# Designs tried in a protein design run: designed miniproteins, single chains, continued (3). Part 68

Each design is a single chain, and the fold is of that chain. pLDDT is the mean over its residues in the fold that is shown.

## One batch from the design tools (miniprotein)

Design m10489
Fold by ESMFold2-Fast:
Structure m10489 (fold): chain A 87 residues (1-87)
Amino acid sequence: SEFEELKKEAIELAERLVELALTKLEGSKAAGYALRALGLKLDVERAKSYEELIEVIEEMKELAEELGDEELAEEAEELLEKAKELT
């Protein structure tokens, strides 16, 4: 149950990263970052363990940092710590 709730929160974070890329960037760069975020959303949906989920959330944090959004990077770190606590 807690695993499914973390997956839901991670999917929501990935969707916010897609929106961030599309609103903050333009052209092929926006498309590239949005596709990376969409790929991470799919990876969350496919995750079957906390270990797999942790790897995807770490990549979400890196993407948020690359996009310069400190708040999303902090939210990704909070999800990462929750996942590690439940492992």
Scores: mean pLDDT 86

Design m10490
Fold by ESMFold2-Fast:
Structure m10490 (fold): chain A 89 residues (1-89)
Amino acid sequence: SIEEMLEEMIAVVKDPSKSVNEAITFILQRLQQAGATVKDPKLGDIILEAYKRVEEIKAQLAAGKLTPEEARARLLAVMEEALKKVKEL
């Protein structure tokens, strides 16, 4: 399910053995796959918004505007917000 996918992403973000760049790559790949297959427009909007926000975090991290710790905190917030929105459907 999309909920299980988002919970897996949250677990990856919380995993200290994984770099922030590894977490970002994993999340973007999973969100892209989900966005390509989901039929529900409301779920599609949630996935697309999360994807855009993660891409922004990636760009800011690459530009040195975020530390890895700040990027991890923002990734967690994005995934938790997406999960909340999915549960409210």
Scores: mean pLDDT 89

Design m10491
Fold by ESMFold2-Fast:
Structure m10491 (fold): chain A 82 residues (1-82)
Amino acid sequence: MIEELEKKAEEYEKQADEATDSVERARLFGKYFLYKTVAELLRAIKEGKLKNFNKEAVKRILIDMLKSLGFPEEVIEEVEKL
């Protein structure tokens, strides 16, 4: 799952580079940044690097954030499965 988020981040980065409209480019770059950040945070959770947090509590916060930011349901369900 984390690998899929990293791949989607790379895809959005490439789409941003290929975008002809500056507004669309900025939006795509924003998605790249968000997917990359979420992937890094999920990797830290999976590797047990967040010792001061309950894994389930951090997952709930991430899911709420992803929902508020309009991430696809597919991504949200994959976070729930971790």
Scores: mean pLDDT 73

Design m10492
Fold by ESMFold2-Fast:
Structure m10492 (fold): chain A 70 residues (1-70)
Amino acid sequence: MEALAEKARKLAEEYAEKVAKAHAEALKKEGKEEEAKKFEEEVKKELEEGIDEGVEDVLAGKLEIDEAAV
């Protein structure tokens, strides 16, 4: 069952990257290029560290903070 767990994690990482890209594009459009860059780097770091369950939580936290700042 390791293959199924690994596949699920890979899908979660791929989804997280797509969401991060979309959010970064929105931030760049609003002139918040520094925030977009930091957000992308943070997501990349979390993904590289293998935080599968935490990835979605990190994205949700980052999105909430950024939205509150606007």
Scores: mean pLDDT 63

Design m10493
Fold by ESMFold2-Fast:
Structure m10493 (fold): chain A 77 residues (1-77)
Amino acid sequence: SVVSREEGRGKAAVAGTYPGKELLVVEANGLAVSVELAKDSSSGTSTNHFEGGGDVRATLELDRETGEAKVTLEKIE
């Protein structure tokens, strides 16, 4: 179950390029997340597992016209 949820906004920066996809980094409201997106996609998700059995899921929504991204960070137990 989701035990906490945070939302941030910022500018997306391209940190890596692969065939058909990009690695994007966004820092918003003190949150720093990396997400792989398909080049024609406006959204993507990444998950990190922490010692102790907790997971954090980050969802990125990118406005490709402005370069602004919305990040949703959820802690799961």
Scores: mean pLDDT 70

Design m10494
Fold by ESMFold2-Fast:
Structure m10494 (fold): chain A 70 residues (1-70)
Amino acid sequence: ELEELIREAERLLAEAQEALAAGDYARAAELVEEAAPLVVEVARLLGLSDEEIEAVREQYEAWAAALRAA
């Protein structure tokens, strides 16, 4: 269900934002990594191209890596 995937992704990203505000970059990275496959599935269900879906995946993976490096 698209709405359920969106709600779960939003919940994880909101928790990541709270972790960032607290300076917990490791926790924020974990939450972004957990949200990534849900965001990818939402993009797929919305009819994005394979290229666009891969770009979304790479963007979230890069974001999580940057957070772990912080």
Scores: mean pLDDT 84

Design m10495
Fold by ESMFold2-Fast:
Structure m10495 (fold): chain A 81 residues (1-81)
Amino acid sequence: HMEEAEKYEKLAREAEKKGDYVNAARYFILSAEHYKKNGDYEKAAEYYERAADFAQKAGLPVTAESLRKKAEEYRKKAEEK
């Protein structure tokens, strides 16, 4: 149950502690993808937003903007019946 998402969250936290913001963003994207696959759009949006923050810190503003758009898209899907 959500084992892949939890695994990627741990890897993301480890990368964050090392100051590796590129891999932190990458692992949060993978967590978001697994939540999305399981229909948990609320958590998918949350993790895309976290990934966008780390992409911005990594000096990747275009990637960060794309991830924020994905977060907004899935946040809207989470509000659908």
Scores: mean pLDDT 83

Design m10496
Fold by ESMFold2-Fast:
Structure m10496 (fold): chain A 56 residues (1-56)
Amino acid sequence: SEVERLAAEARRILAELEERGYDPALLATIRQALDRAVAERDLVTLRAIVAELKKL
């Protein structure tokens, strides 16, 4: 599903940022928002999260 695809993409980018030592507190906040968006199947929020992660 599109939800699963976007969630997988977001988790991949988050893992890459975490490995680089990027802001752990910010990454934790983004992970919480991602988990909520997945639970709610909120495609608009998932697309926004992926877009913002790509800017980091």
Scores: mean pLDDT 88

Design m10497
Fold by ESMFold2-Fast:
Structure m10497 (fold): chain A 65 residues (1-65)
Amino acid sequence: AVDYEKLGEYYFALGVDAFNKGDYETAVKYFQKAVEYFEKAGVTDETLKKAKEQLEKAKKLLEEK
């Protein structure tokens, strides 16, 4: 079986790495995947909320770039 929560954590970590490097386009892609996998995993707590918040922050910075 696929561990969607672990995939969400993995892509979230990749998004954070890209974000810290100023690669907001890549960060958006990875945070989108993180949200997708957390939702598939049935995660509805602060973890999903944090992933969605980071996605919106990355999108905002991509628009300003």
Scores: mean pLDDT 82

Design m10498
Fold by ESMFold2-Fast:
Structure m10498 (fold): chain A 80 residues (1-80)
Amino acid sequence: SLIEKARAALEAGNPEEAVDYAIEALKKDPTNREAAVLAARAMAQLGKLEAASYFAQLTTETDPEKARELLEKAVEIYKK
């Protein structure tokens, strides 16, 4: 699964790959807490603390539409 790939990438010291897999998982299921946690951890390892904060907020969001909006904002912050 994408979540397993994200976790494996993070454990292997590849936080950029972990972010890509976690974001792909969140695009398919925006309220997936595990994927949001992995994205936040990977962002923190990359030193992108602002992006990590947005993905951390996503870990507690249960509304799919609000989660999707928060994901879009988190990705935009990451790309800067």
Scores: mean pLDDT 85

Design m10499
Fold by ESMFold2-Fast:
Structure m10499 (fold): chain A 98 residues (1-98)
Amino acid sequence: SPLTPEQEEILTEEAQRILDAMGLPKSYLEAVKYILREALENNGKLPSAAEVAKKLGISESTARQLVLDVGAGLSKLAKERGLSTDELFELLREKLAE
């Protein structure tokens, strides 16, 4: 289902924080947003490299590295906020439910 404009802004902001935390190029924004959204919709479980590769039309090795970077970025951002990764996902779900 399509996100509302407000939900898109929240997701974009968090994806940008992950890019900055992991030193990823801005061209990866849409890929990181996709991975983050899938994790939020799947109780914090990151998508498989094969699913990401198929969806984005990239190599499975590139997708695998990107999924690992998103996971590491989320862990880093959670720690910087004094949260567990699960608590960060709960906070993001609450923001998206508004």
Scores: mean pLDDT 85

Design m10500
Fold by ESMFold2-Fast:
Structure m10500 (fold): chain A 106 residues (1-106)
Amino acid sequence: SVTQSPSSVTVKTGGTAVLTRTATDAINMSWYKQKPGEEPQLLVLNGSLKAAGVPDRFSASGTANHAVLTISNAQLEDTAVYFARAITKDGKPVWGPGTTLTVTAE
């Protein structure tokens, strides 16, 4: 299974959001960003390998079983649901419940 914390967080523009994910029996873990009405888009593969075009203000660290996504200098465009997706040792994909990030103007 995959868990994510917090379930929701609000930060101001320029602030920092820290999103955590925990999984059991995962061999791989990825981060996805989903804006309202859109398909989930890959942000980070294999815990730390960022997808093309992902800004430097996004950083990821940790392991397949416990990892952290940090969004520094948050922008209004970062308002989204962030999903963790694990691949277990049996090859089964498992999605986390998501963390809802809201970025507000000053």
Scores: mean pLDDT 81

Design m10501
Fold by ESMFold2-Fast:
Structure m10501 (fold): chain A 70 residues (1-70)
Amino acid sequence: MDLEKARELGGEAARLQRRAAEAEAAGDAERLAEVERRAEELQKELEEIAKKVGEEEAAKAFFEGYREAA
């Protein structure tokens, strides 16, 4: 379950990265701020998962989700 959540967070991070690039290109400071806020929340959620399953396992699952969504 926790590793599946880490994978889901990775996919969301990839989508947020794309959204941030689009917002920056458009000069949309409000959207960029929203993306940055959600990215901070994702990082905190990933840190909590890493405390339970270990940093290496959490990072691996996260980057698997990230690559799948990118």
Scores: mean pLDDT 83

Design m10502
Fold by ESMFold2-Fast:
Structure m10502 (fold): chain A 59 residues (1-59)
Amino acid sequence: MSVEELQEELERLIEEAEKLGASKSFIDGARKALESGDETLLRVAIHETKKALEELKKK
């Protein structure tokens, strides 16, 4: 997956997290990773956001 594809996936996950009521601090951190364009940071942020979405859906 290219950096651009990772950025698109992370943006989609951030939008879903915002709709489910994720904290502003979490969203701000994920957006900072998105703006970095760093593949490693993007992959970590995608993984962490997916975990947060599972917890939000469980609630």
Scores: mean pLDDT 80

Design m10503
Fold by ESMFold2-Fast:
Structure m10503 (fold): chain A 55 residues (1-55)
Amino acid sequence: MEETLERYKLTLEDIFKNSSVEEGKKLVDILLQSLPEELRAEVKKYYDEMIEKKK
């Protein structure tokens, strides 16, 4: 679980770095649709935290 979660976090960081907030949200939504429910909550929380830090 942790290894898989870490890979998704790296993907989220890449999306965040290379996309606008609006575009990144759409890409993250697509990613979340392909994930198990348990990972969706954790991945979404991580991305939301990145957005909050950039306020």
Scores: mean pLDDT 75

Design m10504
Fold by ESMFold2-Fast:
Structure m10504 (fold): chain A 68 residues (1-68)
Amino acid sequence: MTPEERLEKVKEEAESLLKRADDLDAMGQKYAQVSPAAGQALQTGADNVRKLAESRLKEAEEEYEKEK
């Protein structure tokens, strides 16, 4: 796999994770109406997924620059 292909794959994975985080936030808001604890857990999960996506993308971009 080329460095460019690797970066592109990580970008796709990061976009997928961000979409999942948005879905978790929406679910958390809905569940908060019935169970505040469940809603909070889902929102915390969404934040963790967003941080993971950002971290993975940053690492991949840094590795790509080193492999140039």
Scores: mean pLDDT 81

Design m10506
Fold by ESMFold2-Fast:
Structure m10506 (fold): chain A 99 residues (1-99)
Amino acid sequence: LRNEGEAALVQGKYEEAIKLYREALAKNPDDAWAWNNLGAALLGAGKPEEAIKYYEKALSLNPDDAWAWLNLASALYAAGKKEEAKEYLDKAMDLMLGR
């Protein structure tokens, strides 16, 4: 399931990836990695506002994931929320570069 979702993402099959990650999360709703990848698929599909919700869910489960903070910042930027995107980009860089 994870490998199928990842394959769909890298192939740009965003609707297929969304379906596969939703199925994975129905079975395991505490999978922060799957929430983060569902967000990435939605961002790729041109749905940044929906992607924000799922990146926030991923971070609620794993707040130390610097890449999830970076992905959230990217989704916020794509949604036109530039100031919020900058705050979370700074948070991601802080975690990556030494807190």
Scores: mean pLDDT 82

Design m10507
Fold by ESMFold2-Fast:
Structure m10507 (fold): chain A 117 residues (1-117)
Amino acid sequence: SAAEKERERRARAAEVSRLLAEAQRALRAAGAEAVAVDPSLRPLVDRTLAAFARGARRVVELLADPEKAREALREMLEEVERLLDEAAAAGTPESAAILERARETLRELVERAIEAL
């Protein structure tokens, strides 16, 4: 029924939003840890968090269109992973390890969000 399809759409939207919130918390925690190890990483970490926030807002705006939402999730993942890789390369081996683990966590959560759509 139309009511069942609407409930399913709301459930998928809620799950994607939950996964994006979890990813944001993980990125913020890892960013703070990386900056504690190497304070020079702050501008790169801030750019990474800003890119994630922009991408997540775009995904939420597109949740009614699963294909566009999936594409926005992939584009966000690609941009944020690129910025995490730049930050890892700019820092110490310790900060790089923190950011590499954050990248793996982000990929897992974004892939789960794509599957939930």
Scores: mean pLDDT 92

Design m10508
Fold by ESMFold2-Fast:
Structure m10508 (fold): chain A 59 residues (1-59)
Amino acid sequence: LDLEAIRKELQQRFPEAKIVDVEEVGGVLVIHALEPSKAIPAIQWVRETYGVSATVRRA
């Protein structure tokens, strides 16, 4: 996965979530956001776009 490209795309698509970082842990994408509830739609988008499971954590 190109984590830097995914981070930038998520920041553009979900600016209200205030995403600060993305990391891959054990094949799962972890999205770090200052507004985690607003990042929930990004989980579905990541699954549909990259075929990987994702979760959100408060940054």
Scores: mean pLDDT 85

Design m10509
Fold by ESMFold2-Fast:
Structure m10509 (fold): chain A 100 residues (1-100)
Amino acid sequence: SNARELLEQALRILEKTLKIVEENKDDPLFAETALAIGLMNLALLRKEAERQGDSEAVEALKTAIDRLNEALKAVQEGKFDEAIKKLREAVDFLRSKLEE
């Protein structure tokens, strides 16, 4: 389904963002930039899900966006382990949705 493709794209964005944050704990500005790019890309996928009328994909993407916003705030506060935890929660959530 098209919803599955949107969630698979979101998962790839989150996995890439997680890797960048994990590998760049010594570069907060780069980590913040990666999170901001991830947020923009997830927001575009949410708009596409809304255009297609897929309410389940919209809600899943909103949950992922909320976790990524929490991760961004954690990085801004110097809490990299909290940011990584929030990103992993978002990844695990989308993986569970794709297994349904």
Scores: mean pLDDT 88

Design m10510
Fold by ESMFold2-Fast:
Structure m10510 (fold): chain A 80 residues (1-80)
Amino acid sequence: MEEAEKLIEKGEKYLEEGKYEEALKAFEEALRLAEEAGDKELIARALLGLGKVYLLMGKGEEAKKYGEEAEKILKEIGLE
């Protein structure tokens, strides 16, 4: 899914720039598209992105939830 991958790249760039709200929107949209496509690797990557944003925003509990969801999916597909 080219669009979901581009949104993940945008989210990562926004994180580097400290634009956390923009990064959240990019990763949320990437997650939605990846879920619609059933692409488990892209779902996990988007969840990891959301976890990174929440961690940098000081929301450790939310960051942990997204990280745990991503880890579960990555284990299912043989990636960690």
Scores: mean pLDDT 84

Design m10511
Fold by ESMFold2-Fast:
Structure m10511 (fold): chain A 56 residues (1-56)
Amino acid sequence: GRAEELAARAVEAAKAGDREKALELGARAVAEARAAGDEELARRIQREVLEAMGAK
């Protein structure tokens, strides 16, 4: 879905060291998941993006 596509792009940006782009795309991915009513997906995306940026 759209949220998962944005999340994948956010993770790629994070792995490339582009923290600003990772945060922007990650926030959009979480917002799209919540707009679809999928809170589990939103929480998973947030965790995956933060972990890719080096957060536990």
Scores: mean pLDDT 82

Design m10512
Fold by ESMFold2-Fast:
Order: C-alpha cells, then structure tokens, then sequence
Structure m10512 (fold): chain A 112 residues (1-112)
C-alpha cells in the first residue's frame, strides 16, 4: 500500500500491526482510528489518554450537536487533559482531519 510505505518511510518505528491496517484497502475509519490509538498505547499513552482522545473524536464529529455545545464539551474535556490529549486536539483544529491529526501526533511521539 502506498500509504503504508509512505508512513514507514516517515516513521520507521511503526508497528507491523499499524502498517498492516494502513495497507488494508477496505479499512474503515474506525479501523484506522483503532490502529493509531493502539500504536499510541504501545508508545506509552495511558488508557485514560486513549479514552479522552476517542471522546474528543466523537464530540468533534457529532453532527447533531450544535457548534457552541460541542465547543463547551471539548473545553470541559480538555480542562484537566494530559499534554498528549491537548496536542491531539490542537492538531485536529489545525488540520481539520482526525486521521491526519493522529498520524502527525504519532510522528511527534516517535521523534521524542
């Protein structure tokens, strides 16, 4: 897969499991999110960090939630959030795409 090869070139330490999911042509959005979050956990992210990132994704993508309520919910989630969860949210706001934000977050974690 071109995506898996490009990711491997950028992040040589990526797990075989992540690369296999990225190489799957019919991987769903949820499959890709799960693979990136599993990789973050492998790199030392807590279960609390992973749950918070999932909730940020769910709230941020909720089309039934008014924008002002979504903003207030995200602010409340981030009030006591870890630096990892805050970094994810900042990337999500900058890039406007969940998968790109997770990919960039992983690249930053590998380069520390």
Amino acid sequence: SPLAEEFRARIPGASPELLETLATPNASFDDLVDAFLAELRRLGASDEDIELIREIIDVGSDRDMPPEERRKRLEELLKNASELAKAFYDLLRELGNVLLALEELLERVYNK
Scores: mean pLDDT 81

Design m10513
Fold by ESMFold2-Fast:
Structure m10513 (fold): chain A 94 residues (1-94)
Amino acid sequence: GFRAFLQGDYEAAIAELEPLAEAGDAIAQLYLGEAYFKLGDYEKAIEYYEKAIENGEGEIKARALKNLGEAYKKLGDEEKAKKYYEEAEKLLKE
């Protein structure tokens, strides 16, 4: 599924990554969130970034937190965006 994402085929990436994301693969959840973000579905992107935060560790969790902040910024929630950016920075310093 990741190859479709890298080629910019976000609809194909979603179809290929959904089974992996539903099985609890944090990397698949992160990329699925990013695919929805690229398609402008920020609410769906948030759902998958939150799952990637729950199931991921270290760099994957930090990237999901940063991406969650960017999605909230796109929705106009600058306070939540700031909060998640700060959480990502704290995790990267540990």
Scores: mean pLDDT 84

Design m10514
Fold by ESMFold2-Fast:
Structure m10514 (fold): chain A 64 residues (1-64)
Amino acid sequence: SAAAEAARKQATLAQMDAVVERARAELARTKADPSATPSQVARAERILAELERQVEAYRAQLAG
């Protein structure tokens, strides 16, 4: 049913949001680590930005 498909898509979105939150926490930990290089921080920032874009794209796909 359409309702069951919508529920599954919302569950997927919630899981994607959880992944973004984990990436955000990892960036914060990397920034707090005095042994972390600027390159490692930049990589964590790029990963977070990419995941955020993927969630935005999925939300747009659900709306369209």
Scores: mean pLDDT 88

Design m10515
Fold by ESMFold2-Fast:
Order: structure tokens, then sequence, then C-alpha cells
Structure m10515 (fold): chain A 65 residues (1-65)
């Protein structure tokens, strides 16, 4: 549910910020909002968050089409 997504997003954001990666943290927050708006599962959120974080680390814009 939303609680599991919120917890996973909080952990991901904190980890990214501790690693000095503000762009990855921002991407995870964006994916959290998208997942909650579209009623995605925790697993779907994790897959999108991982992809988005990787994309921004490579200097690419996250693909949320």
Amino acid sequence: GDEEIDIAAEVGVETALLSGNEEAAAAIKKVKDYAKENNLTLEQFKELAEKAAKDVLEGKEPDLK
C-alpha cells in the first residue's frame, strides 16, 4: 500500500542524500508521487525508482511515460 511505498522512498532518498546524490533523491521522490497517483504496487515502484536513479546518475532524464 501507500505506507510501504512511502517507507521505501524515504529510505531511498536518505541513502541517495548520504551518498551526495541530490538528483537521485529528487528522482525517487518524483517516482513515489507517480506511483501513488497511479496506484502502482511496491514492486512496480521499486523498479521505476531504481531505473530513475540510474538514469539521473548517468545524466539522463527519468522516463515515466
Scores: mean pLDDT 77

Design m10516
Fold by ESMFold2-Fast:
Structure m10516 (fold): chain A 63 residues (1-63)
Amino acid sequence: GPLEEEARRLAEKYGMPAESVLGGIRALASGDPVLQRVALADLRRAGGEEFAEEVARLARRYA
């Protein structure tokens, strides 16, 4: 679907696995502040601040 396609393109842009983007989106959309903080920190560590911001932007669109 549209979410999977956008996640795949974002993953390709940053050289990351699509599963990492989808997992980040699920955690950020969960409403659990602990999961959100951990997921955001992991995304920043793996792909940098811009990558984390792009994943968070996707999560907000699909939450």
Scores: mean pLDDT 85

Design m10517
Fold by ESMFold2-Fast:
Structure m10517 (fold): chain A 57 residues (1-57)
Amino acid sequence: EEELRKLADEYEKAGRYHTAANIYDALLQRHPDDPEIKERLARAYEKAGDTERAAQA
């Protein structure tokens, strides 16, 4: 899971926001009440242009 968090961060740095969002979504399924994952997922969706999913995260 720590490795998945690093992978998502690397995709964000590379500008691959949809891929980063997919990884954060998978992490949130395992940790549904983790506020850091929710925040990062919402931010990744916003940067990807998916404002509706950002609002749900």
Scores: mean pLDDT 75

Design m10518
Fold by ESMFold2-Fast:
Structure m10518 (fold): chain A 73 residues (1-73)
Amino acid sequence: SSYEELKREAERALEEARALAEAGDLERARALYEQVIARLRKIAEQTGPQELFDFVRELEARGRAALEAAEAA
């Protein structure tokens, strides 16, 4: 897949995880965040340019922040 397609797919999955967290399903939200991040990290390790590593770091931060916000609510 192209990097842009992969990035769009990851963003969609992250939004799904956010919706789960907002609904109070923190277990599924966490699992989905972790699965998306792990998949992207694996791809970055095998073939990824620096931009993909940077994107993974950004997603990790965004996912963590979203879960923390949901847990606080």
Scores: mean pLDDT 73

Design m10519
Fold by ESMFold2-Fast:
Structure m10519 (fold): chain A 81 residues (1-81)
Amino acid sequence: MSKEELENEVEASVIELRAAVLKTVLERNPERTDVEEAREEVRRIREELRRLEEEGKVSEEERRRIQELIEEVEALIKEVE
């Protein structure tokens, strides 16, 4: 595995982890979560996912998992509005 191959795999995994962490925080501590910061993080994750898709750096399965997490986070944000 080259450094570039490892970095590409890590980018997708980091985005997935960020979405999962945001979901967990919103589920456990909605009253302590800054909704504006949460929306900005979702926007960043979505933009980064789109970039990785365009560059061919994310698999269909990884994209599906991340998109599912984004949708779950967006639903949780709507519940606290």
Scores: mean pLDDT 77

Design m10521
Fold by ESMFold2-Fast:
Structure m10521 (fold): chain A 68 residues (1-68)
Amino acid sequence: SEKERGKEVAEKILSIMSPEEKKELKEAIENNDEEKIRELLEKAKEKLPELTEEELELALKYLLSLYN
């Protein structure tokens, strides 16, 4: 499912993030700051170039669902 795929991609991104980056992401999610979440995901894509734009959008959707 899209939710499960989004979770998998989000967990992969979180695994390569520093504690500071994870905190920044959590704060952006809590504030429903989609633009900031997208910015952080785009930075993660530079470290994980195999991730597609579709996978980043699924991760974004999943992360936004955690605090809705």
Scores: mean pLDDT 80

Design m10522
Fold by ESMFold2-Fast:
Structure m10522 (fold): chain A 56 residues (1-56)
Amino acid sequence: SALGKELIKKELGLSDEQAETIARLVAEGASAEEIARATGLSVKQARGAKEALLKI
């Protein structure tokens, strides 16, 4: 969602392209480990972003 992308951009200091990549991977059912690998975030940060997007 647009709100979810804006939230993770603000909370994690991400670019528009990074937030879009995370949103797409979450929509595809990717694990936190897969998101971390693709974006360079820690697994903890990736898990937080995934949970935030799923709540919105």
Scores: mean pLDDT 78

Design m10523
Fold by ESMFold2-Fast:
Structure m10523 (fold): chain A 65 residues (1-65)
Amino acid sequence: MVLIVGFGEKGREAAEKLRAEGKDVYVIEIDPSKVEKDVILGDYNDKALLEKAGITGFDEVIEVT
C-alpha cells in the first residue's frame, strides 16, 4: 500500500505508474481544486482524517511538490 501526498502533475503521474505496477495506491491532496475521483481531500498530518478514511499502515509514503 502506497500513499501519495499531493495530486499535481507529478502526483498524478506517480499514482498512474504505481497502479500500472499492480500496487494499491491512495492519494491525499490539501488543495480542493486538485481533488478528483479517488483522491482524498485533506492534510497528511491530520491523523484522525487518515484513520476515518481507512488509510493507515502504509508500506511507502511519497511526497510530491
Scores: mean pLDDT 72

Design m10524
Fold by ESMFold2-Fast:
Structure m10524 (fold): chain A 65 residues (1-65)
Amino acid sequence: KNDLLIEMKKELLEAGVPEEEVNEIIELLKNKNLEEAKEKITKVTTELGNEELKQILLDTIDKVF
């Protein structure tokens, strides 16, 4: 679980998502607030135009959580 959250944080930061928003997403995932986490991921990745990262992260959440 920790390794997955670390990897997701790294990918979001490398994609240019602000650290504050990344930390909020990770907190939502830790609290199993999956609906809000998915909404935040969709918003930030769409703002970056990174459809591939959006799909990877949403698929990961659906498979793991």
Scores: mean pLDDT 80

Design m10525
Fold by ESMFold2-Fast:
Structure m10525 (fold): chain A 66 residues (1-66)
Amino acid sequence: SASYAAFEAQGRAHFASLSPERQQVLRDIGETLRRIGDGVDVMLELLRAGASREEAGRAGAEVAAK
């Protein structure tokens, strides 16, 4: 937790040093990565519940695309 807090603080300080245009690009990238992460979480949950790889992969891809 302490190392994560330090990492977050360093990331925020670096982000604040960027131009507004570069900040927006990083926000857009972060949002895309967040959606991909959400899709992976849905896929893993469905696989744990006994869904097929194809079914879980499709559901994960749909969440990532939102």
Scores: mean pLDDT 81

